# Designs tried in a protein design run: designed miniproteins, single chains, continued (5). Part 66

Each design is a single chain, and the fold is of that chain. pLDDT is the mean over its residues in the fold that is shown.

## One batch from the design tools (miniprotein)

Design m18279
Fold by ESMFold2-Fast:
Structure m18279 (fold): chain A 87 residues (1-87)
Amino acid sequence: APSAAFTPEKQAILLQDLEDLQQAIRSGEVSFEEAKQALLRLAGELRKLGLTDLADFIEQGVARARSKEEVIALIEETKARLREEMA
């Protein structure tokens, strides 16, 4: 179960961080390797918030990703799953 620290405000911040990362990848501001590292840092934060299944999903997705397009798709799926955690 998510921790008490996982609030609607925290969810909104995490969704914005993911959106910003997708935009940075699309613009070429962030490299493929930098994008993977950003997602791994996010997975660590989600794990601390009690979102362990989502953290595992991100870590597995990052390990399998072969392109920036796959990372963008992984972020989109992560955003969808994160929205469901407060449903």
Scores: mean pLDDT 85

Design m18280
Fold by ESMFold2-Fast:
Structure m18280 (fold): chain A 70 residues (1-70)
Amino acid sequence: SAEARIAAGEALFAQGRYEEAAKVYLSITPADDAQAARQYALLGRAFEALGRHDLAAEFYARARELDPSL
């Protein structure tokens, strides 16, 4: 499930395994725009941790377009 993949990605992120966390987040198939927005926000955070600030900004922008409350 998406929730299980989010939990797995967050565990990897907490361990400093940012690239592996990003790969898990990319494997999520969102069921709706709210899940897609959360996926983009999680990817933004992971890429920011990897020092990929340009990609992180793009993912955050996409998340905000789908869910302005993020």
Scores: mean pLDDT 85

Design m18281
Fold by ESMFold2-Fast:
Structure m18281 (fold): chain A 87 residues (1-87)
Amino acid sequence: MEEVKKKAVELLEEAKKKVKDKNAQKLLDETIRGIEKAKTLEEMKKILENGKAMAERLRDAGVISEEDAEIILEAIEKSLELIEKAE
Protein backbone atom coordinates (compact mmCIF):
# COMPACT_ATOMS: atom_id res chain seq x y z
CA MET A 1 0.00 0.00 0.00
CA GLU A 2 2.40 2.74 1.23
CA GLU A 3 5.01 1.92 -1.48
CA VAL A 4 2.35 1.99 -4.24
CA LYS A 5 0.97 5.28 -2.88
CA LYS A 6 4.45 6.86 -2.77
CA LYS A 7 5.27 5.78 -6.33
CA ALA A 8 1.90 7.01 -7.67
CA VAL A 9 2.40 10.42 -5.99
CA GLU A 10 5.94 10.57 -7.46
CA LEU A 11 4.60 9.90 -10.99
CA LEU A 12 1.86 12.54 -10.61
CA GLU A 13 4.30 15.16 -9.21
CA GLU A 14 6.65 14.54 -12.17
CA ALA A 15 3.67 15.14 -14.50
CA LYS A 16 2.89 18.37 -12.61
CA LYS A 17 6.43 19.64 -13.38
CA LYS A 18 5.88 18.99 -17.13
CA VAL A 19 2.37 20.48 -17.60
CA LYS A 20 2.09 24.18 -18.49
CA ASP A 21 -1.60 24.97 -17.85
CA LYS A 22 -2.75 25.98 -14.34
CA ASN A 23 -5.93 23.91 -14.73
CA ALA A 24 -3.78 20.85 -15.53
CA GLN A 25 -1.64 21.56 -12.45
CA LYS A 26 -4.78 21.94 -10.30
CA LEU A 27 -6.17 18.59 -11.51
CA LEU A 28 -2.85 16.90 -10.65
CA ASP A 29 -2.75 18.58 -7.20
CA GLU A 30 -6.31 17.39 -6.46
CA THR A 31 -5.45 13.86 -7.65
CA ILE A 32 -2.23 13.76 -5.55
CA ARG A 33 -4.14 14.97 -2.46
CA GLY A 34 -6.78 12.29 -3.03
CA ILE A 35 -4.14 9.55 -3.34
CA GLU A 36 -2.40 10.71 -0.13
CA LYS A 37 -5.74 10.55 1.77
CA ALA A 38 -6.78 7.16 0.30
CA LYS A 39 -6.82 4.23 2.76
CA THR A 40 -7.31 1.38 0.27
CA LEU A 41 -6.12 0.40 -3.22
CA GLU A 42 -9.77 0.60 -4.34
CA GLU A 43 -10.00 4.25 -3.18
CA MET A 44 -6.75 5.09 -5.01
CA LYS A 45 -8.05 3.42 -8.19
CA LYS A 46 -11.32 5.41 -8.07
CA ILE A 47 -9.42 8.69 -7.56
CA LEU A 48 -7.14 7.93 -10.54
CA GLU A 49 -10.10 6.88 -12.75
CA ASN A 50 -11.89 10.15 -11.86
CA GLY A 51 -8.71 12.12 -12.65
CA LYS A 52 -8.45 10.36 -16.02
CA ALA A 53 -12.09 11.14 -16.87
CA MET A 54 -11.61 14.80 -15.90
CA ALA A 55 -8.40 15.14 -17.96
CA GLU A 56 -10.23 13.72 -21.01
CA ARG A 57 -13.17 16.11 -20.51
CA LEU A 58 -10.90 19.15 -20.07
CA ARG A 59 -9.00 18.16 -23.25
CA ASP A 60 -12.23 17.62 -25.26
CA ALA A 61 -13.58 21.00 -24.05
CA GLY A 62 -10.31 22.74 -25.05
CA VAL A 63 -9.62 23.88 -21.46
CA ILE A 64 -6.18 22.22 -21.43
CA SER A 65 -3.81 21.44 -24.31
CA GLU A 66 -3.59 17.97 -25.86
CA GLU A 67 0.08 17.88 -24.73
CA ASP A 68 -0.86 18.56 -21.07
CA ALA A 69 -3.73 16.04 -21.25
CA GLU A 70 -1.36 13.35 -22.60
CA ILE A 71 1.14 14.00 -19.78
CA ILE A 72 -1.63 13.68 -17.15
CA LEU A 73 -3.16 10.57 -18.77
CA GLU A 74 0.24 8.82 -19.00
CA ALA A 75 0.98 9.46 -15.30
CA ILE A 76 -2.50 8.25 -14.27
CA GLU A 77 -2.30 5.10 -16.45
CA LYS A 78 1.13 4.20 -14.99
CA SER A 79 -0.27 4.77 -11.48
CA LEU A 80 -3.27 2.52 -12.26
CA GLU A 81 -0.86 -0.19 -13.51
CA LEU A 82 1.00 -0.02 -10.16
CA ILE A 83 -2.28 -0.52 -8.27
CA GLU A 84 -3.35 -3.44 -10.52
CA LYS A 85 0.05 -5.11 -9.91
CA ALA A 86 -0.43 -4.67 -6.12
CA GLU A 87 -3.92 -6.26 -6.13
Scores: mean pLDDT 85

Design m18282
Fold by ESMFold2-Fast:
Structure m18282 (fold): chain A 63 residues (1-63)
Amino acid sequence: YEEEMNKMIEEVEAEVSPEQAESVRNFAKGVWEQAKELGLSEEERLNVLDFGLLFFRHLVAQA
């Protein structure tokens, strides 16, 4: 699941500025660690991250 997580992060990083890319990485890692702390499975963490990144993309596009 690490490869899937990294791929999702890289796709969003490619769509944003270099400064926003650092924010994306920090956000994504925070979401992953929080989901892990909540006891979610790796598949559930990946789904939560996917939704979070979709929401982040929407916010960045509107800003």
Scores: mean pLDDT 76

Design m18283
Fold by ESMFold2-Fast:
Structure m18283 (fold): chain A 100 residues (1-100)
Amino acid sequence: DKEKKKRLALLTTRLMIAETLLEKLKKGEDKDTLIKYIKIVLELEEDPELKELLEELLKLIEEDTEENLEKAKKLLEKIIEESKRELKELAGIEFEEPEE
């Protein structure tokens, strides 16, 4: 299924971007570096849902308060959880889950 493969690729990209940003935030990466990374991803990304989430994330990071950093982390954690859930559902439909 061509559409299923496209959705899997989009979800994998979304997960990779969200995990990278969350790791950088947890490690205390420089604000300007985070903003630059998000802006580059926004220019290259075709997923409209991910673009909306990244724009919200960018606003939170630009405002640079402890409250907004916690909101940014929670937003990224939610993106990761939802992306993993949908990837599991899509993979599970096509293949039996290997026991790990």
Scores: mean pLDDT 77

Design m18284
Fold by ESMFold2-Fast:
Structure m18284 (fold): chain A 112 residues (1-112)
Amino acid sequence: SREELEKAIENPESVGSGYAALKLGEEYFKEGNYDKALEYYKKAKEIFEKFGDKLGIGLALKNIGEVYFKQGNYEKALEYYKKALKIFKEIGATLLAKEIEEKIKEIEEKIK
């Protein structure tokens, strides 16, 4: 539930708290509440950085980029997608890296 996710995020004890923050961010994103989605994706990133989960950091950065893309802020979307891409390449997450490369190409073609 949302209340269980919020409790896990308020007192983060593990990478599980980061994934709880990602899930709550995704729920707000689906509702169109982009400000709350950004808040929770940024909290997820901080938790993953604290616990050294590079995959989690990349996923949080990807989701932040997606919010900026939906808001029409293509400059910030590219910034966050490029940060996520660097991490996915470093950890060998080949399918996630390809997904982000396609998103970057789409935005770069749109703003040219």
Scores: mean pLDDT 89

Design m18285
Fold by ESMFold2-Fast:
Structure m18285 (fold): chain A 61 residues (1-61)
Amino acid sequence: SVGDRLDALFTALAQGRISLDEAIAELERVREELRRRADDPDYAAQLEGLELLIESLRAHQ
């Protein structure tokens, strides 16, 4: 699931196994996938949350 993928990504980032830039790039790929399903309200809500998260992480670059 998207949630499992994001959890694995944040765990890797927190442990220093990937860079912030690599994490943002992967989140942008997930965002593109979710945009194709934005007609579903559950996916639309996930997309909104993910976009806010990407903006927050970019502010730390």
Scores: mean pLDDT 78

Design m18286
Fold by ESMFold2-Fast:
Structure m18286 (fold): chain A 107 residues (1-107)
Amino acid sequence: TDEVSKLIKEFDKKTEEIMERTREFAESLGLSEEATTLAVQLAGLEMAKVGLKKLLELLPDDESLKESLEAVQRQIERLRAKLAELVSPEQFEEVLEFIRKLVEEAE
């Protein structure tokens, strides 16, 4: 549908902006390239989760969207665990809070 297509494009643009801002923040904290890449991927997945939830509001019985949301949540959990292995607890909390704030402000 045209409305679904517009929402996808809007979230894609916001996702790119948030991923770039997350990269800059991670680099400012002195994270390694590997940790920075994980933080950027995590930000992208958190935005994908928001987008899928918005699509599910329009298509509440879509089994494929529900399965995609569960898959994204599992990937978020895996990336968080991996990032926690590579950074200090303080850096980890700062990165997660930064991503959370940006995602919440995106809409």
Scores: mean pLDDT 85

Design m18287
Fold by ESMFold2-Fast:
Structure m18287 (fold): chain A 104 residues (1-104)
Amino acid sequence: MMEEEEKLKKKIEEVKKSIMDAIESHLRKRIEENLPRLPFEELLDEERSLISLTLEEMKNLFKEIIKKNLDESSQERLEAFIDEKVAEVKAHADREIEKLREEL
C-alpha cells in the first residue's frame, strides 16, 4: 500500500534523525570517558564499528518489517531508500569523527 510505504519512509527518516542526533550528542563524551582504556585512534575505530553494527541491525529490522507488510516492488524501493539513509548516517558519523579528531 502507498500509505504503508510513505509511513515507513517517514519512520526511517525519524530514526535517521534520532541516530544522527545521538552521534552528535554522545560521541565526544564516549571517546573522552574511554581515553584511559584505549589509544584515541582505536577508540575512533571502535565507535565507527559500533555505529556500523547499529545501522546494520536497524537496516535488518526495517527489511523484516518491509517483507511482512509490502509487495515486492515496494520492498525494492524501500530497501534502496534504507540503503541511501544508512549511507547518509555513515557519512555524517565520519564527519563528526574527523571534527573530533581535529578538536582533540
Scores: mean pLDDT 77

Design m18288
Fold by ESMFold2-Fast:
Structure m18288 (fold): chain A 93 residues (1-93)
Amino acid sequence: MEEEEVKKLGEEAQKLIDLVKLWLDHQIQQHGTTPALKDGQESLDKATELLNEGKKIFDEGKSLEEAKKKYKEATELAKKIPQAMVEKVAAAR
């Protein structure tokens, strides 16, 4: 059922955000709060907001398509955080 698929996307988005948060917390513990890591925290906050919007839309039963869209946006933003941070850290030789 499509509802189960959208629910699974929300669970996957939450799990990814939780993993990125653990990774970012570890990076801050090792290196301190650099400007790059602060940018990562701001992006993680935005991903969390998108996840919460998706959950609200899903719970309100307004649109499975809109909930799915929000979950995908949250997942995409969260995935970009480790990649962008690795690139910025590598550049700061």
Scores: mean pLDDT 77

Design m18289
Fold by ESMFold2-Fast:
Structure m18289 (fold): chain A 73 residues (1-73)
Amino acid sequence: MDPLQPALEEVRELIREGRYEEARRLLESILSGVPRSLYEEVRELLEEIARATGDRSLLERLEEIEAGDSEVT
């Protein structure tokens, strides 16, 4: 099983409880290892956190990673 799935589930639980800073920190720790198939899921979680906290830095980081992944050789 993808090791990121348990972390994403934990992030959702933290958001549900209003623990946005902890959810953001957990997402930050896994962001570099997120596969393309999970970008939309991670983006949605980061948008929820950004709306609650006003911090969009991780959303910007994810968008940068998405742009890099467009290169195929």
Scores: mean pLDDT 75

Design m18290
Fold by ESMFold2-Fast:
Structure m18290 (fold): chain A 88 residues (1-88)
Amino acid sequence: MREKILEMALKEAEQTLEEAKDNPEVRKLFEDAIKKARDALEKGPTPEEVGEVVRLVGQARAAYLTWKREQEQKLLDEINKLLEEIKK
């Protein structure tokens, strides 16, 4: 049970790391979470270790969402600029 949760978290973290490669800070957070998950799987995961991995993945996801919002804001700024040019 705990092993499957960590394997799923590891796969999700690895997938999101591929998507977040352009952000070094987000990448480091996911790398740390992946390392912790692998260490826990190797030693036999305890509930405490599962909780810590989930927390680290949560922190990495929060940073990823913040970065994604910045990208969306940039896109909105470009759209607004184009709309201003069309109105002229």
Scores: mean pLDDT 78

Design m18291
Fold by ESMFold2-Fast:
Structure m18291 (fold): chain A 79 residues (1-79)
Amino acid sequence: MDVIVTDPEGNPFEGNLTPKDAKPTSVVITVPADDFEEALKKVEDAFGRPLSELGVKDLKHAIENANGLKYINVIEVEL
C-alpha cells in the first residue's frame, strides 16, 4: 500500500507522496524516526498489509530526513 509520511506537525517530507497526490484516510500510525526496520514492521503490522515499493521508499526517505525527530506519522491513503 502507498502511504503519506509526515512530521509530528503534519508536514509531508519533500519528494514523498502528499495529500495533493493521494487522499489520506483517518488511519494514522506514529512510529519511531530513528529505526527504519522497526518503523516498517510497526506500520505493516498495524495496517495488516505490506507497503508498496513507493511506500517503503517514502518511509525510508522520511526517516533519513527526520533531522532529529523522535517520531513520524504514517497515514493510510485511499485506494
Scores: mean pLDDT 84

Design m18292
Fold by ESMFold2-Fast:
Structure m18292 (fold): chain A 83 residues (1-83)
Amino acid sequence: AEELREKAEKEIEDFALSLGVDPETARRAAKVAADAILSAVFGPMSPLGAEMAVTSTLVNELGLPLDVARAIARKAAELARKA
């Protein structure tokens, strides 16, 4: 579980930074996405549920543009499906 969290946080943070997200917001987005990935892999959340939850949180709580939030959420769902 911890190993997957660390890997997910790193991959999502790097991805968010590549989209031009600032470092502080990218770190917060990575933690949100990693929590959703773990919930999809080990808990009751589906990968689609993780995508929807991440998109909503990134837009409503972190203020990211919808296109950026959706890209990060899709990456999170992809990582959840591969795990």
Scores: mean pLDDT 81

Design m18293
Fold by ESMFold2-Fast:
Structure m18293 (fold): chain A 94 residues (1-94)
Amino acid sequence: MVTYGERDVEAGEHTASFTIQGKTVTLSLSSDNATKMVSFQYYDARTDTWVLTLLIKESDGRVKVLEKTVRVDSQGNLVLVSERTYTTTPDDPL
């Protein structure tokens, strides 16, 4: 399942909440020139993981990205597999 959210935002800390099997995961990014926030999640059946992404578009055309990959263990707990934070420009493919 893919869940997508987009909204206009101002400078400051922005938080997106994701629900995976009844458990809430929050991702937060701060930007002093934020204009728009985009959040999405999807399930990758090949790796049995959930990919959670928070994007903040900045007024200078840069995009801050926070990506967390989580797995649900045999006890129903969320386990962090990987986390990456990076900034892209319009000329840098993701």
Scores: mean pLDDT 79

Design m18294
Fold by ESMFold2-Fast:
Structure m18294 (fold): chain A 93 residues (1-93)
Amino acid sequence: MSAAQAIIDKLQEPVKTAQKQGDKELAKLGQQALDAVKSIGQVSPIDGLTKAKDLLQQALARAKKQGQKDLIAATQAALALVDGLLAKAKEGE
């Protein structure tokens, strides 16, 4: 599977959970991170991944404040994947 698809898969369930819980801000941040990953083909890979990282860091901070252990773990896993892709994108110049 592609690394971008792995990030999408990691984020889909936390976003659905946030939507079901009525956490509009966390759901919005998660959806924006998904959209940033999907839009990598329309912007530079570095710019798209950097935007996704910023949005995931905001979602992680919110999840930590609310004590949502599953969302914290999923968001940290997604951030690790984004960091790996950013490293590869920087090597590709």
Scores: mean pLDDT 72

Design m18295
Fold by ESMFold2-Fast:
Structure m18295 (fold): chain A 87 residues (1-87)
Amino acid sequence: SMDEQIAELEKIAEQKGVLADEELRKKAIEEAKKRGFVTTGEILDIDGVKVVLITDYSFDYEKARQLIEWAAKNGMKVAIIRREDLE
């Protein structure tokens, strides 16, 4: 299921040390709401921290996994955002 795929991606990002903490994720959601529409791969700059977004309505599991690897190599964080977070 998509929920299982998202949980697995969160675990991978956490293992790589790139999963945004709750406060950073909250700020990413607030910034995403201001933009109205965001897609997987979009990069936000939050207080000097670059956060790449993965959205449940605009993601492919393999692409999302590649983005997590890329974020880890480039000193960026990852935030996984659900459609419900934006409403």
Scores: mean pLDDT 83

Design m18296
Fold by ESMFold2-Fast:
Structure m18296 (fold): chain A 69 residues (1-69)
Amino acid sequence: GAEDGARGGRQAAAMGAAGDSAGAATAKYESFKSANNEEMREAGLEGAKAGRAGDSAAAQRFGDLAFKA
């Protein structure tokens, strides 16, 4: 649900702040995997951000998650 997505989002932000971009992307992906349809749409936006930042692996993972929505 939305609470699970929010919790995972906070975890991802903390990992990103610590300099672990790959870990942050993984945590964000896992949070969206357990989320509802609104968070699945947000996964598409996160995939676009990752792609623009040059993180192709994260972009693909979030894209796959959005496709399942």
Scores: mean pLDDT 66

Design m18297
Fold by ESMFold2-Fast:
Formats: C-alpha cells, sequence, structure tokens
Structure m18297 (fold): chain A 84 residues (1-84)
C-alpha cells in the first residue's frame, strides 16, 4: 500500500508537469500541442491510475489532490490572465 501511495504521488507530479507544459503551450497559441500532451499522458497512465485508486484510501488521495491543486494554482491564474 505504501508503494501504491508513492506511485500515485509520482504519477500526479508527472501529471502536474504535463498540465503546466500544456498551459504554457495553450498560452503560446499551440492548442493542438497542449491537447496532444494531455491525450498522450492519459493513454499511457489512465489504466494504472484506475488500479491505484482501488488501493488508496480516500483521505490519503484527498491530501495528495490538495497539494497538486496548490502547485497548479499559479498556472491556472496565468492561463486566466492570458484569456482576459
Amino acid sequence: KQAALERMKELLRAAAAVLKEGIELKIAGDVAGAQALVDAFVAAHSEEIEELLKVIDESELRDIEQELLKELEPYVEKLKAARA
């Protein structure tokens, strides 16, 4: 179960990196490139993420999600500013 938690954290950090890169591409006008990055990540990891979710406690997942949201907040604000 500890290995599952560490793997989920690893995947969520990788997802955060992909989302950050996707936001930068979208701001630069490369919407297709941003979508391709997200699609590739989902295709590579969605099945593993679903299996990990069966093992991870909901409260543990919630804490990881809150950390991820805090990391992404500046990038979401940057995207909002670029669209304003």
Scores: mean pLDDT 76

Design m18298
Fold by ESMFold2-Fast:
Structure m18298 (fold): chain A 73 residues (1-73)
Amino acid sequence: IEELVEKAKDPDPATRYSVVGELSKTTDIEKLRAVLPILAKDPDPLVRALALRLAQETGDEELVKAVREAIAE
């Protein structure tokens, strides 16, 4: 989880996109909850859109809310 959090904050867009790819393959809700709100604040609007989609796919209403609020800021 810590490794994904650090990569999600990386200044390199390719590294942040690799985190999105890894999260799309996981069912670990703790990883998703830790990392998706960070990606929701990404400067790239595509990364933010993908973070919201992944949150919606979990069915976790609190996670979807957190990601939506992060995008709105």
Scores: mean pLDDT 77

Design m18299
Fold by ESMFold2-Fast:
Structure m18299 (fold): chain A 108 residues (1-108)
Amino acid sequence: GMLEEAQRLTKEALEAVEQGDVDAAIRLIERLGELGIRAMKEGDREAAREAVRGLVDIAIRAAELGLPRSVLEAVRESLMRMLRATEDKDIILLLIGGILRVEGLLLD
């Protein structure tokens, strides 16, 4: 299901980040964001929430390892695209929290 796919994409993106594979990390971040949008459109709230958590975790780990700003910007853009695609108040609050966290990492 989409929840398992979100978990798998998050794991693969974290592995790419750990290896310093910036191009692979950005591609996986974009795929996770697209999955999150699909999950929201289909009403799969668990998969959508997992995609948001995964994106934020990827950004935090990329920042900890000193990866290029482009990785954090890819996460920010994915979260912003999800925010534009949802009317679910609980998911909106999660996305706002995630975006603020990533913006904080980009300012440091």
Scores: mean pLDDT 92

Design m18300
Fold by ESMFold2-Fast:
Structure m18300 (fold): chain A 79 residues (1-79)
Amino acid sequence: AGEAIAELLSGILETAKNSKDPSLQAAIPALEKALEAAKAGDVEGAIEGLEEARKKVTNPDVREGLKEGIEKAKEIAAK
């Protein structure tokens, strides 16, 4: 579970770092914290970090993408 969530988070974080959206850039620390939690096997902490990142993003399309990422992470955690 943690490895799959870490892979998902790595992709999201790379997208955020390359984004010109200031609100997504502001979410980077929460995404980095989520990635470290996922790498440590802390699936709950990884999901919490993703939800904190989503709260900082103001772009509706990016927020929806983060919501889908959170739902996918929760699905992985439930298995």
Scores: mean pLDDT 76

Design m18301
Fold by ESMFold2-Fast:
Structure m18301 (fold): chain A 83 residues (1-83)
Amino acid sequence: MLSEEQKKLKEHLTEAIDRALAEIDVLLADPSLSPAARAVLEQVRALLEQAKAALAQNDLDTAIAYINEALRILEEDGRAALL
C-alpha cells in the first residue's frame, strides 16, 4: 500500500506521462519528422508506457527508473544533434 505522499506522486507522474505521451503521438503523426527524431521519440514513448504500467502496479521505483532513462535519451540524443 502506498503512503499519501506516494499516492500523490503516482497521480502527478501518471498525469505528466499521459501529457508527454499525447505530445509524442502528435509528433509521431507528422510524416515530415526525420527518421532519427522518430527513432528517439519511439524509444521515449516505449519507456514512458513501461513507466505508466509500473505506476499502475504501485511500483514507483521501477517507474522512476524508466522515466530517468527516457530523460537520458532525450538529453543525450537531443543534445548530440546540437554538438
Scores: mean pLDDT 80

Design m18302
Fold by ESMFold2-Fast:
Structure m18302 (fold): chain A 80 residues (1-80)
Amino acid sequence: MALTDEELREVASTFTEEALARLEEALKAGDLETARGVIVAALSDVENPEVVRKVLEALRDEAALRELAAGLIRAYRELR
């Protein structure tokens, strides 16, 4: 995983419950296009440019995107 647990929590904290549910459903369905869109939308609320850069890099590769999405879901659940 390219992001640290702290960086994953920063991105996850910008998610609404509805956005997270959409990400979980997209990942479960193998809908990487929807998963990418949900994550990109969350980046508009992320202030740390290094975190944004790492997320954008992960979105370029299918395996990295899946790992990022799983990490974000875990981080969000740990915040609740």
Scores: mean pLDDT 81

Design m18303
Fold by ESMFold2-Fast:
Structure m18303 (fold): chain A 65 residues (1-65)
Amino acid sequence: SDEELGKELKEYLLKNVPDVESVEVEGSILTITLKNGIKVEVDLSGLSKEEGLELVQRKVVEAVL
């Protein structure tokens, strides 16, 4: 489910990405707060686990400067 995918991605980000401060999961929407204060929102609707991970990683990299 989108909620289960969001929770798996939350755990991955908090464990493996040092620039991530917090992650909130609401339905299909993942809200990532970075240590630099930037918030990124990702809609996981209809995405596979691989697609969701790739999209989230891209959005975080683009926001971390």
Scores: mean pLDDT 81

Design m18304
Fold by ESMFold2-Fast:
Structure m18304 (fold): chain A 71 residues (1-71)
Amino acid sequence: SLADEYKQKGLEALSRGDYKTAGEYFKKAAELSTDPKEQAEYYHLAAQAFARSGDLTKAGEYAEKAIEASK
């Protein structure tokens, strides 16, 4: 799926240490997913990536979205 494609781009960005780009790709994967559980997983990955990039505001935002999607 297109969501899986963006997930792969995010994982590639993580392998390069490009945490900000990884967060943006995982965010896009979550937005494209129609499965709430996948959406929660992708928002969680985005939150972790943004935390590693030093963007704690976005990390908190996407952690909250992950929790909401998992309900």
Scores: mean pLDDT 88

Design m18305
Fold by ESMFold2-Fast:
Structure m18305 (fold): chain A 61 residues (1-61)
Amino acid sequence: MSQAQILTRIAGALMNGDYERARELMLAAGVPQEDIDRAIELAKAGDYEGAVRVAAEALRA
């Protein structure tokens, strides 16, 4: 699966408030736990763009 497809699925889960699914997707993609927690924190605050950016940057490392 491409990085773009993974990020699209993560973004969808975060926007729908499905944080457990978002966590599972990020873990499977190799995102560090600290970045997963940060992304979910941002999504809960309504910053979906920031949440997806954190996940995308972690996947590029």
Scores: mean pLDDT 81

Design m18306
Fold by ESMFold2-Fast:
Structure m18306 (fold): chain A 70 residues (1-70)
Amino acid sequence: SVVERIAAHELARLREELARLEELSDEQKIALLQGTGFSRAEAEELLKRPIEEVRREALARAEQRIADAL
């Protein structure tokens, strides 16, 4: 469906942004995570974890948000 294609495109964009996570400022990292459904406090706590854990959790949150919307 069109909705499924849009969801796939948004997840692909998020994966690309997360791949460049180490290149972002702390405020940009927080803003990216807030865009996936984290609060500022949750984003700050998540960013204390290894970068691969941050990417995994951000993708999982975005995928769950999309699944809940479908």
Scores: mean pLDDT 81

Design m18307
Fold by ESMFold2-Fast:
Structure m18307 (fold): chain A 111 residues (1-111)
Amino acid sequence: MRDLVLAEASVTMATIHLITSGMPEEWVEAANRLGQALAELRRTDPEGARFLARALGTIASGDEADGERAVQAVTDRFSPEVGEAARLVGEAARRDPGVRNSLIAAGEAAE
């Protein structure tokens, strides 16, 4: 349970980095949606929460092909909306080390 709380906290930190870096509203909204999804999944489907957090870590730490596969896996398991949110936050992670490190921390917390 504590590990999934840390994963959610790490995604919240990614949102804070996006806001403080003046990143587009769409990326802030995407990070918020992922945080909400993790919070709900932690309560209703802990295995799904771990899957999402690990996928976010892969999107942030992997190459472009790894990121695309992880986004597709999120889309297939959850929804197109969650998959699109993961894709947008992955783009932000390539531009901002704080976002990138926060998503990696979310994935590590879910291991």
Scores: mean pLDDT 85

Design m18308
Fold by ESMFold2-Fast:
Structure m18308 (fold): chain A 75 residues (1-75)
Amino acid sequence: SEAERIAKLKETLLEIGKLLVDIQKATDPAERERLKKEAQEKAEAFNQENPSDKLIVEIEVLEDGTVIATVAVER
């Protein structure tokens, strides 16, 4: 159902949100890259199971260590 798809999207967004918080807290660049890939893989897994929705996650780390994330849903 449509309600079930929306619920799954919300669940996936919450999981990605948790990973973004972990990236911001990480002090090791290698750990940040690992978590970044994990967030992207969650978006890809959602997209494979839900072909009518596209979840896009873009993550950038600035020179001062600030993490910027863009999360978008295309339908």
Scores: mean pLDDT 78

Design m18309
Fold by ESMFold2-Fast:
Structure m18309 (fold): chain A 82 residues (1-82)
Amino acid sequence: MLPELSDEQQTLILKTIKKLLEEENIKLTKDNIDEIADKIEEELKKKGINVSKDDIINLIQFLLEKSKGNDEKLLEALDNVL
């Protein structure tokens, strides 16, 4: 279930996740969710958007569940929401 975030907040979180995966060659796993959520929170804060780390973690977990650990399906899911 997606967290109760505005469309603008969700779009910026998803764009930030996509950027981290593509530019830093980071694989999204259960072990690094906390670290990725911290990076997303800092990027959103720089853009003047205050989102809780828990909401970011919930969105990441939703994306992981939808992709079933497949990197290509994860990027496709991001493209379908963006």
Scores: mean pLDDT 70

Design m18310
Fold by ESMFold2-Fast:
Structure m18310 (fold): chain A 98 residues (1-98)
Amino acid sequence: SSIAEKAKKIIEELEKNPNLTADEVIELLRKSFDIDAPTGFELTMELIRMSESMSEELKKEFEKLATIVSKILVSGKVTPEDVEEMIEIFKKLYEIAS
């Protein structure tokens, strides 16, 4: 599936389940991008690696995503502001990739 299709599905899941735990957010991202990364650290590194072959606009949004994932991993918490930021990132990914 395209990045646009993946972004749309992630937005729907975040809007449906705004009280996701840190582990649930990491698992949602792993499954949605088909990333074989057993740890959140490896997920963050894989998101950065995937961005290296992307257009500048997609790369920028993936780097923002890696940053928010890193923040969630360090804090062990997902705030309402973190959910809003992730939804904004995926909306931009949808617009760029559409």
Scores: mean pLDDT 81

Design m18311
Fold by ESMFold2-Fast:
Structure m18311 (fold): chain A 59 residues (1-59)
Amino acid sequence: SSREEAEKAAEEVLSKITNPIALEYAKLTGQMSLAAGKSSKEVEETIQMAIRMGEIIAE
């Protein structure tokens, strides 16, 4: 299902995050995007934006 594809895409992106603040923020926004029924591409893009924002906040 599209949901399973989106969840797998989120897990793959999250597994590569090393900054703990960026990881927490990306996990939260990724879960919100999944709950909203977004596509795997939209979920991935949301997580990538969250990683960037988390890195800025962590600095």
Scores: mean pLDDT 74

Design m18312
Fold by ESMFold2-Fast:
Structure m18312 (fold): chain A 71 residues (1-71)
Amino acid sequence: NENIEKAKKYVQKALEAKDPAEAKEYAKLGVIHAQKAGKEKAVEYLKEALKALDKGEDPTEPLQKALKELE
């Protein structure tokens, strides 16, 4: 279950990040580990968070949804 734990840690770091570039880096790492864990819905929400970050929008809601899917 190491990939679920790593995905959760990276999503939490993305939520805590005040710099959008840092949040984007952590969200990308979260995608990698969520994919390895087979958590397809978490990957979808993380991709929504990345789209929000690319548009300068708040990624908080999709990041929180991704975290819930990793529980």
Scores: mean pLDDT 87

